# Designed miniproteins, single chains: the designs that were tried, part 55

Each design is a single chain, and the fold is of that chain. pLDDT is the mean over its residues in the fold that is shown.

## One batch from the design tools (miniprotein)

Design m1896
Fold by ESMFold2-Fast:
Structure m1896 (fold): chain A 93 residues (1-93)
Amino acid sequence: MSAEQLLEELRREAEQAKEALPVLKEELKRALEEGDLSKAAALYTAAMLLAISVEFQRALLEEKGGELDEELRELIREVRELAEEIRRLVEEA
């Protein structure tokens, strides 16, 4: 896969993660409040997989000598921050 194709794929996936993570966070918070640990585990796993996928594709892009534009760097940062918030929800439960 070319660096250009990796850049387009990373942007698409990061945008999807930015939209999905806030929804997963709210659903996880509710599941934790209700004591539904099976649902909480599934939601947490889904959220972490989205964040891991974005980081994996970023690493592949860097390995290929590709460079992130400012908008994509900020998008990845937002995804990372949302993932950290989700981790803290589980740690504080």
Scores: mean pLDDT 85

Design m1897
Fold by ESMFold2-Fast:
Structure m1897 (fold): chain A 88 residues (1-88)
Amino acid sequence: SPILEELKKTLEILEEIYKKFGEKLSEKTKEAMEEFMKTIKEVIESGDTSFEKMSEIIRKGQEFGKLLEEELSEEELKEIVKLVEELV
């Protein structure tokens, strides 16, 4: 499934973000990241690409993204964008 392959790539990107920036992230942002990753893993494992599950992933991703944008500098955010471009 193309969508499941995309979600696997998203997990790889999130793991890389955690390795590079995890020490700089607040507990709140780490918890949001872990919750986002957990939901993606559940969808990959179940194959449940329903509208409800996809909406949950989008919502959790947006929440994490907002927190990340508040904590990281413009330069660090550009590094994340480059990481996404290299893995997609």
Scores: mean pLDDT 83

Design m1898
Fold by ESMFold2-Fast:
Structure m1898 (fold): chain A 106 residues (1-106)
Amino acid sequence: AEELYRAAVQALEDAGIRLSPEVREALRSMVRSAVAVSSASPEDRRRAMEEDRRLLVEHTRRVSGDERTVRAVEAVAEGIGEAALRGPAYWPEALERTRRRVLAIA
């Protein structure tokens, strides 16, 4: 979880996106949630990740009025959700795809 969180934050920072402490904490929470639901049914995992993604994006919108930052965080949240749905073996591929999306937004 911590390694994935650090990689997600690094992808955003490499793209020039500055994250507030509140957004960083929300992102860490989503990563922890993705790990916690790994033994849940695929439907429960999808539902939890979709909910966490919406909350993270809405929170980012509230804290940062910058649309570029919101779009970049949304891309990271989508990557985490996809990785959670497919399982831990997929996380390196999902992270690399997410890094490319975030860089394209910058």
Scores: mean pLDDT 76

Design m1899
Fold by ESMFold2-Fast:
Formats: C-alpha cells, structure tokens, sequence
Structure m1899 (fold): chain A 88 residues (1-88)
C-alpha cells in the first residue's frame, strides 16, 4: 500500500521536529567535549527525537512510513545511548 497524503504530512512533521531536536543534541554532544553534563543533555535531545518518531509511527497507517519512522527512531536511540555511555 502507498502512503496517503495524511501519512506523508504526519511523517514530514515528525521528521522536522526530530531533526531540530537531533541538531540540538549534536550541538550539546560537541559541547560535551569540554563539559560532560552536556553529553547527558544531548542524549536527552536524541531520546526526545526518537520518541516523536515512534509516536508518529504508531499513528501512521502505511507500513512503509511506519518502518521508516521506526528505523530513524532506532538510530536516534543509539546516538542517545552512545552519548550517555560517553558521559560515564
């Protein structure tokens, strides 16, 4: 089944919100090179991005859109885990 215009709009909104949070997380992780507390803040931003994508995936009717959103959420969760590990 093809993605509907509604699913595409849902996915695009989630991608935009998650991309903003991912950029904020990247800036914080970069600042984490000088201050480890920023690694924890960066990890939180990546996790928030993943949560937005997972919520959109639950609402998406298209399996393809759902799969794409879930895959991107998994990638962001791995970035969050890596940042948390580096903070330890």
Amino acid sequence: PTASDEDLALGNKAYEQASRLRREGEELVKEGETDKKNLEKGAQKYQEAADILLQAAKEAKSPAVRSNLTSLADAYRKLAEKAREKAE
Scores: mean pLDDT 82

Design m1900
Fold by ESMFold2-Fast:
Structure m1900 (fold): chain A 63 residues (1-63)
Amino acid sequence: SMELDQKILQAVHEVLRENPTASVEEAAKEAAKRLGVSPQTVLRVVEEHERRLLAEAEARRAA
C-alpha cells in the first residue's frame, strides 16, 4: 500500500540520518527490523522510489 511504502521510505531515511556511513543495504535491514517486514520488501520499495525520482527528473529536464 502507499501508506506502507511511505513508512518504509521514512524509516530508511531516518536510519541513514542516524548513521550516515551505513550502506543502503544496511539501512534497509534496520528499517525492515523496525517495521517488521522483510529486507527484500524494503529494497524493492527503495528501488521503485529511485526509478520514480529518475523519471520525474527526466520529465523536468525535458520541460
Scores: mean pLDDT 81

Design m1901
Fold by ESMFold2-Fast:
Structure m1901 (fold): chain A 74 residues (1-74)
Amino acid sequence: MKLIEEGERLRAEGEKLLKEAKTVEQASQASGLFSKAFLLYRQAGDREKAEEALKLSVEAGVLAIKLAVDETVA
């Protein structure tokens, strides 16, 4: 099944981007990648991987908000 493999690749790209995230754009891009991985895992029926991807998407989104607040105050 190609859906799980594609989701795993997007998740890995998102994790790499999240580790290096220093800007709102980077954190937002990571969140988007995890969100797409979540949809692919959900479509494949892998509930556990979908839940993990959703958690990572929320985590990246929270980081993006924190970075945006810091940029606005600066």
Scores: mean pLDDT 81

Design m1902
Fold by ESMFold2-Fast:
Structure m1902 (fold): chain A 100 residues (1-100)
Amino acid sequence: DVHRDMIDRFNGGIQMGDSMVDYFQQTSNDPNVQQLVRQLQSLRQQTQQVVQQLQDLVDNDAPGSQIDSVRQQGVDTMFQMRDVMQQMMDQYERQQRQQR
């Protein structure tokens, strides 16, 4: 099921985001990293809302065009989450190089 597969992918992204938030909140006092944590938390909440909307639309047999629109919004938030997570990893690598 394409819709369920997409919802599962969004939920996977949320779980990864939550893990990164937890890790960097505990391990970093860098204000730049903390700003990225806040951005990731916001995008996680947005993605969770998209998942809920997508589930409701699918459960109510909404028009395919409406489902596609919400799905595209979810893809956009997932790309933004990926970009923030990449920035967090780049910050982590820079910190590791400086602490050697």
Scores: mean pLDDT 82

Design m1903
Fold by ESMFold2-Fast:
Structure m1903 (fold): chain A 97 residues (1-97)
Amino acid sequence: MAEELLALEKKLNAELSANQPVLTPEQVAKLRAFEERLRALREAGASAEEFARLYEELVRELADTALGKRLAALIREFGALETARAAREALEERAAA
């Protein structure tokens, strides 16, 4: 459900806020850029593959930091849920045709 995605997004934002004092301005900028790109994909009705690619890119970008390794688990969980949702919607459209 969309509520599960929102719950993970709130959890990610809460953890980001709690760790903000230890994040560099560059790391904060990368996370904001990810949020903007994620919003654009959602508005465009992007495919499951496009969501998966974006989340994999973000995990790679953060891999070099201890905080990034911690956030990577949440980002992967979020990405898996978003990808599953997009795939399910595609199957529902196919069933309606």
Scores: mean pLDDT 67

Design m1904
Fold by ESMFold2-Fast:
Structure m1904 (fold): chain A 77 residues (1-77)
Amino acid sequence: MREKFEELVELFEELKDKPTDERAKEVIKKGKELGISPFAALAMFGALLAGFDRETAIDMGLFLEKNGVKAVYPLVD
């Protein structure tokens, strides 16, 4: 699973000259092909946009894949 997020990070870096919405769509599309949820793909994308390093962005995506409902809706837990 980590290696699939690494592939998404490489795609993000390749697309850095494109508008944010276009980059998000491409990352989500590739994530879906790799079996990654849209929420996890977007969390990694958002972390990279916020200036977090590759390792942190991947860890955020992995956390959401493992804990999706609690991570997105903690008040429902």
Scores: mean pLDDT 74

Design m1905
Fold by ESMFold2-Fast:
Structure m1905 (fold): chain A 67 residues (1-67)
Amino acid sequence: NLEKAIKEVEELTKDLPPILQNLGIQAVRLIINGDYGAAYRLLDVLKDQGYSDVASKIRDIAEKARK
């Protein structure tokens, strides 16, 4: 469920800079739509900024929502 996944990621990323929160939300939409290459590039930005654990949780939320 895309809507539920977006809300979970918004809560997970609420204390991050707004730009990084938006990238996380966009990555969820891309994974659910099957655009993994674009999604993983956005998650790599989060990892590079020191939010590797957050990026992993975003991926898990999106993959669960896709099934």
Scores: mean pLDDT 86

Design m1906
Fold by ESMFold2-Fast:
Structure m1906 (fold): chain A 61 residues (1-61)
Amino acid sequence: SALAALVRALDVDGDGRITAEELMRVLGLSEAEAREALAEFAATGTARGLDVAELYRAAAA
């Protein structure tokens, strides 16, 4: 689905490595929103499997 493709695009190496620039470009997030999303991603320990719902929650706030 489109959401699966989005998550895959954010995980550029398949190793849970995501850049703020990719978040900004793919989701249209601001730099601050991208940083917040990455920080929460790291804090939850979901680096290998990004939760799209959690990412969108950060973007919506």
Scores: mean pLDDT 57

Design m1907
Fold by ESMFold2-Fast:
Structure m1907 (fold): chain A 66 residues (1-66)
Amino acid sequence: SVDDEMLAGLSQHVPEDLARQIVTAAQTLRARGAAPEDVAAKTQKIVTAALNGDYDKARALIDEAL
């Protein structure tokens, strides 16, 4: 699945716990009925922070998105 691919990709660059939290956040937003474009935009912000090594910002963005 796209989520499995995302988890595998993120786990190469960020801590596994954070990678799982990012994927879970995307799944939660979809389950709550968020539009695909909104899920993508919020997920992209979180992923960008995480890939830049700013894990505190990535976690804050997850909390803000949920």
Scores: mean pLDDT 85

Design m1908
Fold by ESMFold2-Fast:
Structure m1908 (fold): chain A 68 residues (1-68)
Amino acid sequence: MITLDQVREILQQAGASQETIDAALKRLSSLPADASNAEVARVLMDWVSEHLSDEQRDTVEVLLEQLL
């Protein structure tokens, strides 16, 4: 199961600001508790595509694949 702490670590490694990380975690915390890893990854990647640079998005994608 992808945890919010793992998402925070990934976004920090991608160089996201603390405000951006907090916004992403708030978005993901609105998902059902039984959401699959694939659903969490999809929602995170959609959010990242809207809010982060292409380079940061690529970093997040690579790190997410290591958790799946």
Scores: mean pLDDT 80

Design m1909
Fold by ESMFold2-Fast:
Structure m1909 (fold): chain A 70 residues (1-70)
Amino acid sequence: DPVTELIQNTLLQLPAGASPDEMVEAIARYAAENNLPLSVVEQVADRLGLTPEQRERLLALYHELVEKRK
């Protein structure tokens, strides 16, 4: 499951006490670098119960990183 793999390779590798901003940046970077679709990023946000503000930041960073690769 790509959502579970994303969480395992990002959140579980962060130090204890990592901020929500650090989690959002790790998720966005991993998803963009591994060519994961937007739907996977949205599913991760849903499973983690991200706030609307955190979700907007995650999607913005994901789109920025995807465009930067082109």
Scores: mean pLDDT 79

Design m1910
Fold by ESMFold2-Fast:
Structure m1910 (fold): chain A 57 residues (1-57)
Amino acid sequence: GSEAAKAARKGTQAVSDGNGKEGYEYGLKAYQLGVETGDDDIIAAGFLAYAVGKKLL
């Protein structure tokens, strides 16, 4: 839903800003919510923000 999309945007923006912690946290949240709702685009965006955010830590 909208919460998952919002988390994906925040995670993606955080990694673009070099903020690994928020990228990891919001990306993971978006990934989990996307899996629950079956939204493949949000799953992909959330996982990428999570993975990139984790590497920036």
Scores: mean pLDDT 84

Design m1911
Fold by ESMFold2-Fast:
Structure m1911 (fold): chain A 74 residues (1-74)
Amino acid sequence: MLPPSTKEALDKLNNEPKLSKEQMRAIGRAMAGQIETEYEKKIAKGLVETAAGKEVSEEEAVELWKKNGGGSGG
């Protein structure tokens, strides 16, 4: 068994934001072409709010999403 602190840290890194497979595909498209649709912006906002536990503006959510690697294309 992993120690609780290590498990929580890994869960936070791997599961925050918590994504379904369909949401991950939408995020992947947003990362490739940036966030183009209002639906993708709402997804990013919801994911950032879930991770932070507080409401943020759509602009702040997009910037926080990019900071967490959500905007990096290779």
Scores: mean pLDDT 59

Design m1912
Fold by ESMFold2-Fast:
Structure m1912 (fold): chain A 112 residues (1-112)
Amino acid sequence: DLIDELRKTFLEFVKALENEDYEKAAELAKKLSELVKKTKKGEILLQLLLDYLNQESAFSDKKIKDEELRKKLIEIVEKSLAEIDKTDDIEKQNEIASKTFEEISKLLETYA
């Protein structure tokens, strides 16, 4: 089930960020880039990530320890959600989300 794989990959991604395992987090972000295109859940997943980064998440009470990285991730996600809000095309929304996770992966590689 691709939705179960998406959930599992997202939770492992958050855990990798919390553990400062940026190499693993970068690899998981690449996988999320592919999964959002297949599942069409890119907007909801980016919103869940933003909620987590703002410490508003129901699924984790932990935070990213690197405050500079956390701020950069918030900026990337907020910009991407604003672009998604400008289009009603579900395919384009998920292309934006996919590119966002690719950008996140590249950023995380600089911290590894």
Scores: mean pLDDT 86

Design m1913
Fold by ESMFold2-Fast:
Structure m1913 (fold): chain A 67 residues (1-67)
Amino acid sequence: SEGVTFLVRFPADVPEETVRELVESLGGSFVELSETEFLVGVPAAKAEEFRRRVAELGGEILGESRL
């Protein structure tokens, strides 16, 4: 598959704008589910970078699936 979908939780102090910039920088898209939870799609080639960047922001990956 060419893409990966993540369910991610970020700390409440991480603004949506920071999440948007991260996802857009990786060529992805996202949907805000709550103030701290996001459904994020990124290209498969960027999945490892996304996981690393989520960890750097103190975020947690709650789920992952390949397209």
Scores: mean pLDDT 85

Design m1914
Fold by ESMFold2-Fast:
Structure m1914 (fold): chain A 96 residues (1-96)
Amino acid sequence: MDEAIRDRAELVRRSGSDLESKTAAILSAAQDGGVEGAKKAIELLGLSEEELKEIKKILERLREEVKRADPRQVDKEALLRVIDDALKAIDEKLKE
């Protein structure tokens, strides 16, 4: 688990520099390890407070989009749980 999170964060650092790529890495880490997995991805990506605030806005928009999605096409409950874990990790990191 920890190595997989690290490998994905490293891949995003090397190939993706936009906030969407960083957000995807955090969501993937939340899927694998919940809040603690997302926190580890945030640390490995070396995100600034400004980047964390922008990623939070991206996740809040994604959460609203998932709520409006057709439940026959997406597992809304699973996706909302992953987004909520990522948001909690960001909020806890911003309070540090």
Scores: mean pLDDT 75

Design m1915
Fold by ESMFold2-Fast:
Structure m1915 (fold): chain A 98 residues (1-98)
Amino acid sequence: MKTLFEKTVENALKAIAAKDYDTFERYYTALRLVDPDSLAVHGLEYVYAVEFGDEATVEHLLRRIEKLFGPDGAERARAAAKALQEGNIDEAVELLLS
């Protein structure tokens, strides 16, 4: 059974895939209030930047993730962005929560 946090991460990723910024912002803000230091929060910001941001923002956010969570965290964030682009939302959720 998925937790409320896990379901909120899934809904945020679905909003990115749907190109719905307002819905993404609502879920992202809720996640930041619960656990601002999680890989899920930092990873969602990165995944959003991959879809809608510029290359400099993507690189900056990825370096921040690597500093906070190490190379494995950065690899999971990259893999989550790729999984979302391939339509595999469940894989993207798992990568951001591991």
Scores: mean pLDDT 85

Design m1916
Fold by ESMFold2-Fast:
Structure m1916 (fold): chain A 101 residues (1-101)
Amino acid sequence: SMSLERAEMRSALLSYALVQLLEERGERTPELEEARRTLEAFLEEAIRRYGNEEVAEVAEEAAEEALENAEKGREVNPEAAEELRRAAEILRELAEELRAA
């Protein structure tokens, strides 16, 4: 299903943004490095298969979903909500970079 593939891609792109956030904070575990490599390979394959514009659109969808989840979670876990907000910024930057390529 195209809708299922798109949902999986949104999830993978959000994971990519969250891994980048952890690396920006100086976290360097073997598990994080493996996740980064896996997500980088996924991103390359998605771009190869669907093209920059479609992957950029999915990144924007993932950013919107992350912002919605950040607002819903703000009272329960403010720290996680802030991480989702920052992840949305990274996803929007990724979309802009893909469209400029």
Scores: mean pLDDT 86

Design m1917
Fold by ESMFold2-Fast:
Structure m1917 (fold): chain A 87 residues (1-87)
Amino acid sequence: MDNIQLTNQISGIMGDAISDNRDQISDDVLDQIVRLVRQGLISLSQGNIDQAITLFTQARNLARQNNAPQSLIDAIDQSISMVQNHQ
């Protein structure tokens, strides 16, 4: 799988998780998570794997600190694992 295919796969997973949990978390916190995820996806599409992992990890930590639904946290963790296992 190339970086574009991986980025598209993770974008789908994160898009679904964000949509499903939009009413379960404050708009301000969700917007911050979405921003970090979007920056991570951009970094991933550019082949900057370390930066993508850092940004997704920041999104996960923000989600955990704000008691986000476990399904959203799991989607971020899955995304991190997919990036780490890409090679």
Scores: mean pLDDT 84

Design m1918
Fold by ESMFold2-Fast:
Structure m1918 (fold): chain A 86 residues (1-86)
Amino acid sequence: DKEELERRLERARREDRILEALEELVRERGSATAREIAERVGLSQPTVRRHLGRLKSAGLVERTRRPGRYRLTEGGRARVEISRER
């Protein structure tokens, strides 16, 4: 189904952009909030939180000890490298 494939591709593209923004923010300050990621990628905070929830379930991002902050897992870093090569 074209509609299903389009939604899956759009979700994957947004997730890759979110992971790249998170990697940049982690390099700058060690972790990032959903707001900081939203500002980098031009998405709303609720949209970013939804994607972060899915990425956390996939083991690509994790919450830090500081409330509301996220960082990449090893798997998340690997996915960013693959995304950059494409």
Scores: mean pLDDT 81

Design m1919
Fold by ESMFold2-Fast:
Structure m1919 (fold): chain A 91 residues (1-91)
Amino acid sequence: MEELKKKLERMLKEAEEIAKKEKISEEELEKIREIEKEAEEIIETSEDEEIRKLALEVSVAAGVAELNAAVNTTIELRKNKTLKEHIEKLK
C-alpha cells in the first residue's frame, strides 16, 4: 500500500509537469497514456479509498495533459495551413 501510494504520487507529479508544458512531445503523450491506463487499473482493482482517490487525481492530471496536447496540435495545424496558403499566394 505505501509503495503503491508513493508510485501514484510520482505519477501525479510527472503528469502535472507534462501538462504545464507549452509543447508536449509524442514520447511524453505516450507516457501520459500509460500513466492514465495504470491509474484506471488501480481505481478498478484497489479497495483502499485513499489509493482510489489518489489514482483518480492521477487520471485527471493525465487527461488534462492529453487535452493540452490536443489543443496545441490544433493550433499548430491551423498555423501550418495559414503558412501554406501564404506561400501559395507568393507563386
Scores: mean pLDDT 76

Design m1920
Fold by ESMFold2-Fast:
Structure m1920 (fold): chain A 64 residues (1-64)
Amino acid sequence: SMTLDQTEDEMHRLFEEVAPHLTPEQRRELRDFIVRLLDELREGKITPQEALERFRRKIDELLS
């Protein structure tokens, strides 16, 4: 299983890959989404896998 730190690192890696294709407003929205997912992970409300699945879905939505 991924640690919280590993999950945060993977979300930031994915963010850096897509950031050039996003507007400043979309980049802010995606950063805010990372903060919310990390809060839910710290609270034990979601798993690392669920956090990454939700994050990838959010990226796909923004790029559509």
Scores: mean pLDDT 88

Design m1921
Fold by ESMFold2-Fast:
Structure m1921 (fold): chain A 62 residues (1-62)
Amino acid sequence: EKALERSKIRKELAKQGKSAEEMLLEVGKVLNEEEEAELVVKVLRGELPEEEALEVLRKLAK
């Protein structure tokens, strides 16, 4: 299920450190379920660096 999968991804991202935790808190306010899961997965895989993830957040907040 999407919700269960997203929870597991969040836990993995949180293990990476406080910056990842703060980013999750920010994304949870502006991204929908699908967008949040996609962003988090890319960061966890190392395909999307934190800097680029922040740019995505800025675009969505705009």
Scores: mean pLDDT 56

Design m1922
Fold by ESMFold2-Fast:
Structure m1922 (fold): chain A 94 residues (1-94)
Amino acid sequence: IEEEIKKAEEYVEKLKEAIEKGAPIEELVELAYKAGYYAGKAGALLGKDPEEVAKHVENGVLDLALSQPSISKEDAEKIAKAAREGALEGAKEA
């Protein structure tokens, strides 16, 4: 659980750094998916509802992406959806 939470935090930081460096959308989507995966897995191991965790992760990533002037609304939605998909998959593998 602590290890999964740490991995989720590490991927969120990598996503933030990649956005600031102007990384391609494909890299941002991959990092968001991995951040979501570990967050969803940690949430499931803690007995939380997978759909609730996935929604929370999606909203958090969407807010982060929309706060960045270099990210379009369309790309922000794509990145956020990747995080949600990751969270649902992580919960299944918990």
Scores: mean pLDDT 83

Design m1923
Fold by ESMFold2-Fast:
Structure m1923 (fold): chain A 78 residues (1-78)
Amino acid sequence: SNVEELRKTVEDFKAGKISEEEAMERIVELFKRAVEEKASFEERQEMLGLLREFMSTLSLEKQIELAERLQKAVEEAE
């Protein structure tokens, strides 16, 4: 599921297995996929919780960058 892949992405990043850029790319793709697949409100809420956790590990500049990338990807998926 998108939630499970997102959880793994956040865990892999925290463990130093993937770069910040790779984590951001995977997160953007997972949110785009969730919109395209019309994921449930519950799944989207869980994904937003994991996104918030990931965002807390980033600098403010990277948080803004990720937010802009997510907005663009979601708009393209709608």
Scores: mean pLDDT 87

Design m1924
Fold by ESMFold2-Fast:
Structure m1924 (fold): chain A 83 residues (1-83)
Amino acid sequence: EEGEKYVELAKKALEEKNYYEAIEYAHKAWEAGKVEEATEILKEVVREMAREMVEEGVVSEEDAERIEKEMISVLEEAKERAL
């Protein structure tokens, strides 16, 4: 089914550090009913992006932790509303 295919594509994009594609495919997986799997992928994107921004000196460790926590909270709330 399309939902499973989008989950696979999102995971592949995430492994390749292609965060825009990972988000796009996770969104399509979410719309196809793979809410839990899409949420987990999106949370992983948030964690990896935050880590890379700290490593590159774009944000402080403290700011990255705050952003990560806030975005993950929003994703968990969206998941609960979708179920």
Scores: mean pLDDT 82

Design m1925
Fold by ESMFold2-Fast:
Structure m1925 (fold): chain A 78 residues (1-78)
Amino acid sequence: SRADIAARIAAAQRDYQDFRSSLVNPSPTQRRLLQQADDHIRQARRHYRQGDYDGARRHIFQAQTSIGVGYIYSSVNK
């Protein structure tokens, strides 16, 4: 639903902020993953405003994937 997509975008934005705040001096790889997540969140909002909820869902998934990869990368490459 429209409300569900809005809630998922808000959750992705919060997860992005939490990941960003977990980093003190982000590496080039971490900065790239942050940029990818931010870009996908912006695209999700754009698709949502256009009524393209499937497009919004795809970009939410990509943002969450970039954040997840960022956490895994940060835990392994210490």
Scores: mean pLDDT 88

Design m1926
Fold by ESMFold2-Fast:
Structure m1926 (fold): chain A 74 residues (1-74)
Amino acid sequence: MREEWLEEVDRNLEQGLLSEEAAEFYRWVIERREEAVEELIRKKLEEAGSDDLEERLEQLRRELARLEELLAAA
């Protein structure tokens, strides 16, 4: 997934659909999502706060939705 998203960003940048600043922002969001996934896995191993896992999942969904919206809007 990360590689697919980065490839899509690069493709849009090459076609002039994204500015350089927008492309850097999207890469930052993609990297943040990867970090959040790793944090979620770590918390799953500890299993003390399932509510925290739900909050992390909601944050990931929000970040993904924002990325998709920005990609659609340029």
Scores: mean pLDDT 63

Design m1927
Fold by ESMFold2-Fast:
Structure m1927 (fold): chain A 77 residues (1-77)
Amino acid sequence: MSDEAKEKLKKALLKAVNELQDAASKGASSKELKELQKKKQKDITDLGKSLGAPQSVIDAYVDALNTVADLLIEEQK
């Protein structure tokens, strides 16, 4: 995978995490956080595929996003 592809995926993940954290800090419901999580999972997967990233790399970035999202959603319960 190219360094440019890695940088784009990293920036997409950080942006998604920041958006989830911002939404949670503003009192977003667990439903709203789950909807945002699904949207960001799709965005990262679509970006990874467009960059020709290996599925294992795409899965790793999606798993990192899901870990953060799940923690934020759990805190809203």
Scores: mean pLDDT 83

Design m1928
Fold by ESMFold2-Fast:
Structure m1928 (fold): chain A 83 residues (1-83)
Amino acid sequence: SAQATVDTIFAQNDLSDVQQAVLQQLVDQGVSPSTIQSIHNNMVNGDMSALSDTQMQQVNQATATITAAAGDAAMAAVQAAMA
């Protein structure tokens, strides 16, 4: 399963917190285990340009979702500090 694939990848401890969040978001989006493994290999090698257009769109969607969530969390923290 896709979840089992990312659990195995996370056990390797070779990814940043942001990279792990992107891979977990790809699981949530229904991306296949083989595509997740390909994206992981390219992340570790630092060469995301090797991804197909479809894989790049999946990564961009995951990144946008994480960035929006991080922005919302940052805004919530600012609001709490000003209250």
Scores: mean pLDDT 74

Design m1929
Fold by ESMFold2-Fast:
Structure m1929 (fold): chain A 83 residues (1-83)
Amino acid sequence: STLEVGEDREAALARVVQAVEEHIEDESITFRLRGLSEEAKELAGRAAQDVMESHGLKSRVRVEGETVIVERLGSIAEELAAA
């Protein structure tokens, strides 16, 4: 899913966290963060990753210009059991 979040940094971070919770079943979530700094986009990606990890999910974050892409890679527990 693609979401546009391009306002106050604190509001943007809160929306990213909520959106990840709502879209936890999706294999990828894309955020378009217009007008945010590189630091704010990195924080948004980290916040999204933290939500995924709290549900036992491994994820990868990519920052591409105005977009932050969070990709689900699978279960952390399943990866450890397979290794």
Scores: mean pLDDT 73

Design m1930
Fold by ESMFold2-Fast:
Structure m1930 (fold): chain A 91 residues (1-91)
Amino acid sequence: DDREIYKPSPEIKELLKKVGITKDEVTRTELALAIEQYIIDNNLLSSDPSKPDEVDVSGTILGKILGRDKFNLKDPKEVLDAVEAKTEKIE
């Protein structure tokens, strides 16, 4: 169980709701899993064999939160850290 608890901003709460999470407080693990599930549910992972781990988030709520159109899934921590920066860490 993750000891870091976050209170999501309205934008993050909308992202969480898209993957079936309606809690007022979430763990870091739940945030990471929500991001991964959102990518899967919206088919955002690149099918280009020259860019096997590229995620295109252009026009999505995740892209709006990150302020970018693409990121690399090989470093999901950068994405998670950016999402956490839009939440209130409470423990």
Scores: mean pLDDT 73

